# Designed miniproteins, single chains, continued (3): the designs that were tried, part 19

Each design is a single chain, and the fold is of that chain. pLDDT is the mean over its residues in the fold that is shown.

## One batch from the design tools (miniprotein)

Design m8627
Fold by ESMFold2-Fast:
Structure m8627 (fold): chain A 74 residues (1-74)
Amino acid sequence: MDEKIYEKILKAAELEDKDLEKGLEILIEIVSEISGLEKEEIREALENPKPGDPRVEKIKQAIAKLAEIYKKAE
């Protein structure tokens, strides 16, 4: 799991500016894998963040987990 997620992060980081949409899609995929949320739920929660939304909390936890995985891989 952690190694596979790290590989996706590296792949996203290697994308050119013209591939920003692809980079965003990869990030949503990674957050989906960590949080267990569907991609559409993540998109909606990011576009319309509501205080106390459990989806937003899961996304925050997934991002924190990503940062931890990235740091450990170094």
Scores: mean pLDDT 68

Design m8628
Fold by ESMFold2-Fast:
Formats: structure tokens, C-alpha cells, sequence
Structure m8628 (fold): chain A 93 residues (1-93)
């Protein structure tokens, strides 16, 4: 039988790796979405100058929301790493 200690250690490493990877992917995707929205606002402003200010405001609001979500993703990745490190230390003793 594989020891419960070895299984728990492997699970801790897997959780940390998955959490960090997921956090980075989410952060990068949110940055890409904000950039895409900014470019769309610029193109719309060229086609309809009367609404340029409105499109700019929409893009800025969207960028703020993406920035908040990126910060949450970073925090989730960090918390997953901390949990994994605590479990590892407990199991190594």
C-alpha cells in the first residue's frame, strides 16, 4: 500500500501546481480581455466619433473589473501555494 503520508504529499504538490497555473492563466486572460476591449473602443470611436467618450468610458470600466479579477486570481494562487507548503511541512515531520 502507498502510505497515506506519500499520497497527501503528492496531493499537496498537485494542488499548489494547479492553483499557481490556474491563477496565471486567469490573470493573462483577463489582461487580454482588457486589451481587446480597449482596441474595440478605439475602432468604434473611429466609426462613430459622437459616441467616442461613451466607448472610452465603457472600456475603462471593463479594464477596472478585469484588474480586480486578476488580483483575486493572484490571491487564489498564493493561498493554494501556502496550503500546500503547510501540508508538506506537517507530513515531513
Amino acid sequence: KISSRELALQSAYDIAEMGESAGEVLRERMKEEAEKKRKEAEEKSKKDPEKAEEYKKEAEEFEKKMEEKAKLAERWAEENREVAEELRKELEE
Scores: mean pLDDT 72

Design m8629
Fold by ESMFold2-Fast:
Structure m8629 (fold): chain A 80 residues (1-80)
Amino acid sequence: STEEQLAALTKEFQELSSEVQLLIARLRDEGRTELARAAEQKLVELTRQFQEAVKAKDADKARAIVEELKAFREELEREL
């Protein structure tokens, strides 16, 4: 069901968001404060978009945002 898909995507988004927050903390520790700030702004925007997709019951949109967050996490890992 759409509800089951959104529940699974919500869990995945929360796990990825936590990982991104840890990477942002590491960027700050390494003195990369401007990149860390830009990354925080992107995470806030992706969180807003994800919440809108969930409220709209748009599983395809929610999945696309999860994939974008996953790609963003990988980009941040490459910066470290």
Scores: mean pLDDT 91

Design m8630
Fold by ESMFold2-Fast:
Structure m8630 (fold): chain A 82 residues (1-82)
Amino acid sequence: MYEAGEKLAEVLSKVGLPKINSLADILLGIGAVASKEKMINKETGTLDFSDTLLGEILGKKSVKLSDGEGIREAILKEAKKI
């Protein structure tokens, strides 16, 4: 499950977001892969949402890792809201 966000986005695109079993589970999964080191640009200290479904959902393409803990918490919080 902790694959690149692009793979998650591809899987969801095949299924279609309105047809997903649980939006909360999808958001949690996206958050988990995003917070994994695969999507972290260590050169700039940025968590890169570019070309990922998380970027589409949050309306952002990247955020700095200095906010990483808050981002991780926000993703989990949003997943629980749904």
Scores: mean pLDDT 47

Design m8631
Fold by ESMFold2-Fast:
Structure m8631 (fold): chain A 57 residues (1-57)
Amino acid sequence: MTEEERELARQAARSGARVIGADPELAEKYADWALERGLTPEQAAAFAIAMALMEKG
């Protein structure tokens, strides 16, 4: 996985979190966590957005 792919996942997580009213900084942290565990950029972004939303509630 390239640095560009990782940054795109982080950016997608932040943007998605903002759209749904979750914490974008928390979403970025979850995206990094998921990427470290071998999830794809798309999976990492989706996971991060879901986790950030759960932490908000």
Scores: mean pLDDT 82

Design m8632
Fold by ESMFold2-Fast:
Structure m8632 (fold): chain A 80 residues (1-80)
Amino acid sequence: KEKEELIKKARELLEQAGKYIDQGDLKKAADLLVKAGELYKKAGDYRMASAAYEDASKLYKQLGDDEKAKELLEKAKELR
């Protein structure tokens, strides 16, 4: 029950991140993807958490934040 609520919230954050990508707000999209990854990790869905961190890392790299991109790739790697 609790894990299902976390997954539902994470999914809503992924949908919002997609809308911000469409609007060109890559920073807000990346921040929402990080939050979604945290919720998936808390729910024990490490595959989705890893994917969300990798997607956020790609957006931070496009924004020129190489340090944040590297941090998120390491977080994704730890979940494999």
Scores: mean pLDDT 87

Design m8633
Fold by ESMFold2-Fast:
Structure m8633 (fold): chain A 69 residues (1-69)
Amino acid sequence: KLEEAIKAIEEETKKILEKLEKNPDLEARIYDPKTKTLRKANAEELKEAIEEAKKDNIEALKEIEKFEE
């Protein structure tokens, strides 16, 4: 069910954000289009990337439901 999938994504995202809050030194890299290289993300960038990924995943699920009509 779409609702169950969205809830699972939200719960997982919440846990990831809580882990990041406790361990801001988590080594994660993001692509920086200004330098055209992968660089280590800071905590704020990682939080925003995780939130955007959550939104993208939810939108993808809604698109699938919409497409099946």
Scores: mean pLDDT 69

Design m8634
Fold by ESMFold2-Fast:
Structure m8634 (fold): chain A 88 residues (1-88)
Amino acid sequence: VEKIAEKAGITPEEVYGLFEAARLALNGVNPINGKPLSPELQEEFETLVRTYEKIKKEPEENLSDEDIDKAAEAIRKVRQRFLEQAAA
């Protein structure tokens, strides 16, 4: 997860925190503001959770550079959504 975290511009601990926050939000509890996710945000968070399940089972060495870049993009996107919700 170190390479994915570096590409996303955050720490590995922050990556794990984002995946946990995304799972909580998908279960109807947004940890930032307690509000339910819109359908569009739900799809984005589901994509991040699926990405986490893949990297959880695979060492980064087994991931292509393209897969790492896609994972980093999903992380950046969800992090941006959480920041927007925290500001609202």
Scores: mean pLDDT 71

Design m8635
Fold by ESMFold2-Fast:
Structure m8635 (fold): chain A 93 residues (1-93)
Amino acid sequence: SLEDIREAIENALTQWMVRLTIEAQQEKDPEKKNELKEVVERLNEASYLIGEATPEQVLQVYEVVREMLERKKNPTAEEVKEMLDRIFEIFTQ
C-alpha cells in the first residue's frame, strides 16, 4: 500500500539520521560536524514532508531511496546529501 511505502521511506531516512547524528557527535572538526548536522536536519525535514507528499511524489521518492539502499549499505553524508537534493526537487513539483 501507499502507507507501507511511506513507512519504508521513513524507516530508511530514520536509520541514516541516527547513524549520521552519532557521526556528528563523534566528529572533532567543527566544519565537518556542522555539515553532518545540516544533513541530519534535512533528513528530518524530508521525513516530515513525506507525510504531506502526493502519491506520485511518494513513489518517486521511494525509487530514489530504494536505489540508494540497493547501491550502498552505509551511504556517506555526501551521498545522503546528493540523494536529499533529488528528494527536495521532487517535493517542489
Scores: mean pLDDT 88

Design m8636
Fold by ESMFold2-Fast:
Structure m8636 (fold): chain A 100 residues (1-100)
Amino acid sequence: WKEDIEKARKLLKEGKYDEAIKVLENTKPENDDEKAWVYALLSVAYANKGEIEKALEYLDKAIESGDDLTRALAIIQATVALLGNKEYREELLKRAEEWR
């Protein structure tokens, strides 16, 4: 799973979001901590594609899955991607009041 996570992270950095999603979906996490990381990176991938609702769905799954440390790291990774993407940040701002 660790090689799959590193491969997915490299693909995300290169802007190959669909390939990253495919790698992550084929990853076989052995425990909830590994599951949390997979979900966090899926959230990152969907955020970079502009699929906000899927990104948030996977972020929620990441929060529910890991222990305190792994969950915190997964949340940070997903949140950085959500805030770092200009298109996603602008879409979040537009939807902020709608989600209240």
Scores: mean pLDDT 67

Design m8637
Fold by ESMFold2-Fast:
Structure m8637 (fold): chain A 64 residues (1-64)
Amino acid sequence: TPEELEAKIRELAAKRLQEEYGASKEVADAFAAGEIDGAQVAKALGVSRSTVSRIIERAGDEAE
């Protein structure tokens, strides 16, 4: 279902945020759970929204 795919994309993006950008477990878990959006993640990590959008797009490719 679309919801299952979205959840998988969020989980993969959260893992990459931790591994490549040093995101805390709390931030990564909140994003994976859908509690925070990409703009909030970008602010927490001090990166642009475009950077987070690219991470999500890459996670989408990996989810297939």
Scores: mean pLDDT 79

Design m8638
Fold by ESMFold2-Fast:
Structure m8638 (fold): chain A 94 residues (1-94)
Amino acid sequence: MKEEALELMEKAEELYESDPEKARELLIEAMSLLLGVPKEKAEELLKKAEEAQKLVDEGKYEEALPLAQEVLNVVAEVAKVLGIPVNERELVVK
């Protein structure tokens, strides 16, 4: 199950160097399939992850924390859908 999402992720990795915009589009589609949400919602979640990372890079950890928590909840839901045991120690921010 979820073979289509895994294929899209693999194609995104292959295209990352030659066509990063297409790689991003394929990643959003894979997240949409894995989470069962519209592509617009998957793109929103990806943007929140990028914003949280930018805030961390700027040392604004308190501002990044709520965005990171939303992203971690999504990652946990993906792992649950895939039936993978989640190592929560690797998913939570320090």
Scores: mean pLDDT 68

Design m8639
Fold by ESMFold2-Fast:
Structure m8639 (fold): chain A 67 residues (1-67)
Amino acid sequence: DGVEESRKAAEEARKTGKLIEVEPSEAARETAEKLNEIGDKLDEAYKLSKEKNIPFLEALREVLPKE
């Protein structure tokens, strides 16, 4: 019975996830935000690499914040 199997899996996930559900972690949100910023810079570096025909690592140096 697929419904019974799904219910069992959902209950196991709920028992495991209950501790995680109780915490809206500030640290987790901050980490996700920083990862998104890095993603934006990687995308910009890729664009710059294509436009200037330079290596991706060199383009990364140009888009990374200096100070």
Scores: mean pLDDT 65

Design m8640
Fold by ESMFold2-Fast:
Structure m8640 (fold): chain A 84 residues (1-84)
Amino acid sequence: SSMSEVEKLKKQLQELIKQLRRLVDQFRASSPEERPAIFAQMSEVIDQLKKLIDEGKKYKSLSELIKEAQELIGEASDLVLAAQ
């Protein structure tokens, strides 16, 4: 595995984790009318994170970041279900 590929995946994972955390905060603060639009954005970020997790799982150095991403996806999913 190349270091450049690992560093690219690391940066992409970190950025999407940051974006999902922001969207989770926005969802918590949102009105019922705002929630569908925020949920749509969360779903897009979650789909992107899942793809990066699949690509990154071959790199042991990304295991902690992948775990953080998986835990955050779980938190976001639980939040959406609780709001129904």
Scores: mean pLDDT 87

Design m8641
Fold by ESMFold2-Fast:
Structure m8641 (fold): chain A 100 residues (1-100)
Amino acid sequence: SNMEKLKELAERELLRILTLTLDAMTAAGAPQSALDAVVALAEETGKRLEEAKSAEEIIEILREFGRRVVAHLEALGLGDLAAAVRRELERMIERVREVA
């Protein structure tokens, strides 16, 4: 179904941004507890994506994930990484919206 394909795309995009974010955080010397927090947030987001009933819900779930990840990185003093992740998340949401 179109909804199943959209969820698969959203889950793939979430996994891609998670991997890039964790790699960059590791390179920046972030503690394991900070990495674990991002992983937990991504797991929560993945569950919400599975339960989503519309394309609009999928987009809002991804936007909320983005806001929370950026806030977490900013709180860690990783402002440059937060800005880069924000731009990547905006591009991800545009890609998901284009196929919704």
Scores: mean pLDDT 88

Design m8642
Fold by ESMFold2-Fast:
Structure m8642 (fold): chain A 74 residues (1-74)
Amino acid sequence: SEQDELLEQAAVLAYLELVRQGREEEARALMKEISAALKAGDYERALALLEEMAGRLPPEVRAQVLALLERVKA
């Protein structure tokens, strides 16, 4: 679905930024939890995980992730 695609895009952006920061283990754990939530159809959990992580990203990447999440909520 479009919601799945947007959540995957947000997750990829967060993942790449965490890897760039040397936080690969955290990035892998996040991706695993988001994938599990999406497979379960738990979009509320996937959104919450991504919103929490977005708060820890640099402003430019945070803005991109949050913009994708707002489109999911619409």
Scores: mean pLDDT 82

Design m8643
Fold by ESMFold2-Fast:
Structure m8643 (fold): chain A 85 residues (1-85)
Amino acid sequence: IDAAVEAYKEAVKDALENEEEKKYKLAVIVYMKEDEEYVEEAKKRAKELGFEEIKVFELPSEAEKEELIARIKKINEEIQKELEE
């Protein structure tokens, strides 16, 4: 969903504007399979913003809303653990 990709881009901008942006070396890109084309643009943006590591997560286009929400929560939890290290 394009809206989800845009929301993530806004979150990345917010993190960079914080005084703690130096701690955010990891960029995470979450996309639906049908939006794979936008992943390369998001990777280029993350590199331009100085992120050292980029992780990409694909969401299945056939998944129901509840399954997509569950997968997004797992991805978010993994990101939180990575940032805590």
Scores: mean pLDDT 63

Design m8644
Fold by ESMFold2-Fast:
Structure m8644 (fold): chain A 73 residues (1-73)
Amino acid sequence: KKEEYKKLLENALKQLREGNLDIAQLTLSVTLVAARIEGDEELAEKVSQALDAVSRGDTEKAIELLEEIIKEL
C-alpha cells in the first residue's frame, strides 16, 4: 500500500520537475482515486491539494506538497 503510493507520487514529482504537467496531473488523479477506494481519507485530501496546485499552474506548491506526502509515507 504505502510503497505503491510512494512510487506513484515519486513519479508525479519527477514529471512536475521535468515540466510534464499533463502526465503529473494524470498520475495524481489515479493516486487520488486509489486512496479514496481504499478509504485513506488523509492521503486523498493531501493528493487532492497537490492536484489543485497543478491545475492552477502553481508547480512550486505542488512540488512542496508532494515532497511532504512522500516524506510521511
Scores: mean pLDDT 83

Design m8645
Fold by ESMFold2-Fast:
Structure m8645 (fold): chain A 115 residues (1-115)
Amino acid sequence: RREKLAEGARALAESDPHPEVREILQKAAEDLLSDDPEAQDRGIRALAGYLVGKEIAVERGLPDEEQYRIAVRLGKAASQGIDALREVLKTELGLSDEEVDRVIARFEALYAELR
């Protein structure tokens, strides 16, 4: 199961021209294949945060250059924990508390599916 998620993350990294996307997804794949449960959980969070960030950026009609940056930023924040993700959503994306709660719910749903 973790091996399939790591393969998926690597496939996404290899298909993307942006170094920042390749770095975060490669790190997520490495974490998923680690023997450390904390690293495995961090990898799942990074991947879920990245995917939710990409979906939100597309839904908001953001330009391609903003889509990957937001996806990478949310992936990194999610890997640090839910509080870090909330802070980025509020401070860097300027979301209201209600909007933040909706994004967190989407992240938690995807995180549960990938687990």
Scores: mean pLDDT 84

Design m8646
Fold by ESMFold2-Fast:
Structure m8646 (fold): chain A 69 residues (1-69)
Amino acid sequence: MEEAARRAYRFGLEVGEKIMKEKDPEKYRAEALEVMTDVTEGLVLQARDPEAGAKRLAEAMKKAEEIIK
């Protein structure tokens, strides 16, 4: 549980950092923040409702992959 949460948070930070370094920071800042927010909300929701939280985290990760492609 803790390990999975730590990895998801780290993934969100890495995606945000990569976007800000590679592209126009201002253009991608909103997308990076949205991914980080979705990851955080997914982790919080997972503690209350594991199934709904996992679904939200999967959706956030899919969105992150689209941004970094």
Scores: mean pLDDT 69

Design m8647
Fold by ESMFold2-Fast:
Structure m8647 (fold): chain A 91 residues (1-91)
Amino acid sequence: GVAAAKAAVQAEFDAYREELTKLQNEVRSLPVEKQEAAAEAVREEAEEGQKLLDELKAAVAAGDAEKARALAKEVMEKTIELYRKIIEIAK
């Protein structure tokens, strides 16, 4: 059910929490102008990420724990990739 799907998503997010927090802190340490330029350069990938997040929310609402787990993993992997790309562009 929905509770199992939420638990599956939380477990995937927990697995990536440390790396995601580290990358978020690195992005926040960049000059604002470099952050803005990098964000514009990755806008298309960010929009694709939002669509994937919407699919994840739908899978959770449907109680599909297996699909929610797979989508949560993909969301976290793409989020990490996006932050790494922002950092690289901003250098």
Scores: mean pLDDT 84

Design m8648
Fold by ESMFold2-Fast:
Structure m8648 (fold): chain A 73 residues (1-73)
Amino acid sequence: RVGEGARRAAEAARAGDSERGREAARESGHPRVVDAAAGGAAMGWDEETLYRRALRAGGSEEVAREAAEAAAA
């Protein structure tokens, strides 16, 4: 769920579709974590940076890693 949400949010962010990105983040169940990872991915940040950003947004290590991997893909 988190990974699919982060992938969709990152795709939406790269396309400039902020509404679709916010919706995907909400559907993930971890909107702050997914939004942080997707935003960083849209800016071209690497997976490790996305992971740290997701952790700072309140994600657990597992949720943050899944979000970062999916958003970076």
Scores: mean pLDDT 81

Design m8649
Fold by ESMFold2-Fast:
Structure m8649 (fold): chain A 77 residues (1-77)
Amino acid sequence: MEEEVKKLIDELEKLLQQIKEAVAQGDMDKMNQLMAQMDAILLRIGDLLNQMENPNPELLERLNKLIAELQEIGSKV
């Protein structure tokens, strides 16, 4: 489970960078597609974390940072 969560967080980090690029380019269609992909991955991470007895604190910290960055992007768009 931790390895799956780590892979999903790594995927979120990549998608976040692509979202930032799409916003910088004014590509709203691409941004919306990438945002939908991030939402799906966030739901999967939530499901996995709910199944874990003791989630890795480092992974939780990384996830919280990504959510904060995503909220910052949403507030600018």
Scores: mean pLDDT 79

Design m8650
Fold by ESMFold2-Fast:
Structure m8650 (fold): chain A 103 residues (1-103)
Amino acid sequence: SAALELLLADAKTHPEAVYERYRRRAEAIAEELGPQYAADLLFSEAYWFLKQGLEELARELVALGLRLLGREVKPEELSDEEVEELAEEGKKRMEKRLEELRK
């Protein structure tokens, strides 16, 4: 909770810095766990930012995830509906992965 509140405050005041931290982490995760895992993490995080009203940051994270999957796309080329759908799919995929880790 406290960590999420700090992340939200930082994202509202320094969205570019938050985006760059996600980009670096996503590149490292893609190398270690594969591009689909990294993309799903970005989509799941974008879902959280959409729920907080940070639509531009969410769009940039979705575009980054798609680029990791080999799709050449700019954030402005994505519709609001496409961003929401990909974010929701990523959240569901990450929830499924977390459930599979519960043994």
Scores: mean pLDDT 86

Design m8651
Fold by ESMFold2-Fast:
Structure m8651 (fold): chain A 106 residues (1-106)
Amino acid sequence: SREELLELGRRLLEEAEKVSTEPVLTKISEEEYEAALSFLELEVDPATAREQVELAVGGLAAGLSYAEIVELAGNRALAGFLWNLYQKEGLEATAINAVDLIRRLE
């Protein structure tokens, strides 16, 4: 369910924050990262942006497809950024970058 995915995302982000808050940009472009951040800052309020990040991370951890994560999170640019990072670097690196995105919105 959406609520279970949201809770999963929140727990993963809390664990990532304990490990490292430094983004891992080795397999994705800084341009893609900045585009995702700019979209979150300009198109949605910080609380909505945070929930979209939490849902996307939860969806990735649950093994959802790209299309399902886009639908769930409601933000294609964010979903694309996190999906590509997950495919290249894995869940931990994706969660660490997601924590950094949230911190920049606060």
Scores: mean pLDDT 74

Design m8652
Fold by ESMFold2-Fast:
Structure m8652 (fold): chain A 71 residues (1-71)
Amino acid sequence: SERERVVAEIKELIRAGRFEEALRLLEEAVRRGILDSDDLQDIGVMAAIYGADEVAARASELIREREEELA
């Protein structure tokens, strides 16, 4: 699916140290509504492991925003 492809691409960019590109793709995917909270959690964990601090922080913010919307 497009969702699985985008998640894989973001994770690949993180592994490659291409953190600015990973962040840009994350923002685009969120804007298009194709990522859920589980996807954001997976990306955030990967980002934290690889030191992509801005990606990890952004994923955490987006999860919190979604949790606040559901509360």
Scores: mean pLDDT 84

Design m8653
Fold by ESMFold2-Fast:
Structure m8653 (fold): chain A 78 residues (1-78)
Amino acid sequence: EEELEELKKRLEKLGFSQPVIDYFIALKEGKYDEAIELAKKHKLFTEEEVPEDASDEQVLAILKERYERILKLIDKIE
């Protein structure tokens, strides 16, 4: 609850767009279907990054890894 609000404020402060913020919040809340839909709708990854035969579980694993890498980069900047 408070963690999600802090994450949202931090991402807003760093200039991330609302779709990207919603995507990170969905991942944090475990709303994986919503996170995948947001990533596809706003083109947050390419076909080369996600194999054409990839299951939703495989896509999710890739997106979780990217989310973790982005958080580590944000921590280094601050």
Scores: mean pLDDT 67

Design m8654
Fold by ESMFold2-Fast:
Structure m8654 (fold): chain A 74 residues (1-74)
Amino acid sequence: MEPSDEELKERIREWAEENREKMIEILKSLGFSEEVAETFVEHEVELLIRLVEEGRREEALKLIDEAKPRLLPA
């Protein structure tokens, strides 16, 4: 019984893909190199997917929501 987990993992991948360049630009503006920014984004996506796989769906959603205001201000 994991349809919501699969949907959440897809949303995480979609969010990361759509916002990869913006996240890299923001990290670079904070003084990180492009290589470090890319690695950070990859590790964040892996962490979020792992949280979903561990059944911590609400924690993954919370981290995404917290990242959105910081990386993509409204």
Scores: mean pLDDT 69

Design m8655
Fold by ESMFold2-Fast:
Structure m8655 (fold): chain A 81 residues (1-81)
Amino acid sequence: DSLLQQAQDLLRGGRGLYQRGDDLYNQGQRLNDQGDLLDQQGDSVRGQQLRQQGNDLYQQGDGARDRGRRLLSRALDLLSS
């Protein structure tokens, strides 16, 4: 494969990881919103549990975005070589 093809594959992978990160963030936001609603209804224990799960998804989303950035950097390095 050419360097251009390798860079294109890395960019495609990076974009996929960014989209996965966004999906994980959206899931985390929904869980946090549900946790807030439960807390308002007096179920603070379940509310805290859902917020904790939402925070775990935010961390997973950050990880996916970080991996996506690294793939982008590798693609740029190949094109700059």
Scores: mean pLDDT 87

Design m8656
Fold by ESMFold2-Fast:
Structure m8656 (fold): chain A 108 residues (1-108)
Amino acid sequence: MKKTAEKTVEAERSDGGATVELEVTIKAPPGSKVKVEVTVQADPGSRVTVTIETSDGKIKTATAVARGEPVTFTFEDIAKSDEVKVKATITVSGGGRLLRATLKVTVE
């Protein structure tokens, strides 16, 4: 049975960059497939870095240049315990603003 948890933040204002942390927790049997999606919208030309950390101590990082449209970063994992905690750290650099960030975790 599919379970989903989601958290969104909209930036009020940033001056020369922003760092935002989003965290969701979802209960899942060990061996469940975990899909993590981080969607970020930032000013065109900004550098967006997303770092995902799970409760199992795994860290994954991805970087992209913003083009004004939302960019989605996808990470996949397997649940090793009955609870999956995912923390996403989104950093926008290069003088642009973070406009919106969404962390979505799906377990199957």
Scores: mean pLDDT 77

Design m8657
Fold by ESMFold2-Fast:
Structure m8657 (fold): chain A 94 residues (1-94)
Amino acid sequence: YMAELRDKVSLEASRLIDDYDALIQKGIDFKKQKPQLQTQVDALLDEAERLKKQVKVVQAELLSGLISPLEAEKAIRRLKERSIDLQKKFEELE
């Protein structure tokens, strides 16, 4: 069952990286449309890049056996919640 959880969490991490890439692209496009909000958008883009790197680290540590699948699942869940919060912050800038 732990091997199945590992594979599931690794797949969820890959999907979450794609979600962060989509948020980063949305922020880049938003800067082009509203240059007056550049400072606020740059702060959100920096946060998105940091969280994306954290997802990659968790996935790498999971695949190398440095962390348990349960620890990785909790970390990925928190990072997914942070991506939802970032999406809301981008929506608040509209």
Scores: mean pLDDT 86

Design m8658
Fold by ESMFold2-Fast:
Structure m8658 (fold): chain A 95 residues (1-95)
Amino acid sequence: SDEEIQKIIDEVMAKYPELTEEDKKLIFDIVKKSEENTEGTVNILKNLADTVKDSMSEEKRKHYALVFEAAGEVAEKLGLKEVAEAARETAERLK
């Protein structure tokens, strides 16, 4: 499971050269939390943009939009459809 998740993350991250190893770890943590509580993870992601939008710089907001876009692609490849949709929605709201 962890090895498969990491492989998918590595494949997706190849499309996002601006993302860091810390961003990769965040994506891994999102996926692992989704395995334990999918609905809770979806709710956190959907509320995240509203919580951080006013407290982040435009540059930081755009960076995290890319992080959540990448997370959405990883989740989609892993069959986590609701998590993928929530991550993509969060990315759009951060732009």
Scores: mean pLDDT 83

Design m8659
Fold by ESMFold2-Fast:
Structure m8659 (fold): chain A 84 residues (1-84)
Amino acid sequence: SDAKIEAALNKIEELLEKYAPDNKELKEALEALREAALARDQKALEKHAQELSDLIQKEKRIPEEVKEEIGEYLREIQLALAEE
């Protein structure tokens, strides 16, 4: 559902703002993911989720456990989109 997608996106945004507030590439990647999710474009969602994941892995200020938490939210978004 859109509510589940929005909740997961908001959690990712909160974590990125906490650990890497100045990383513009992460903010742009999250916005691209948000657009794909709201458009219900599964292919674009998978592409932008991978791009965001790659950028998160490069951001050393984000703890490994938080990277795993973001990965779980990305999975929740993909599953919620696949429900309809």
Scores: mean pLDDT 85

Design m8660
Fold by ESMFold2-Fast:
Structure m8660 (fold): chain A 67 residues (1-67)
Amino acid sequence: MSDEDLDIDIAVSLVRMTYGAGLAAGLSVKDIEKLLKETVKILSKQMSPKAVEAAEKVAKELIEQLK
C-alpha cells in the first residue's frame, strides 16, 4: 500500500540516481554496471525485501540497456 510504495520508490530512485550520476561522470558501461550492483547490495542491508526486489529489478533493466 502507500507506505510500502513510498519505500519502494525511495529504493528505486536511489538506483536510478546512481545510474544518472555514473552517466554524468562519464563512467564506462562496465563501471556503471559494477556501481549499480554494489548499490543494490548496500540497499539490501538497509531496506525491506520488497523494496530491495524492486531496486534489483530496475538495476538489472538498466544494466541490460548498457550492454
Scores: mean pLDDT 78

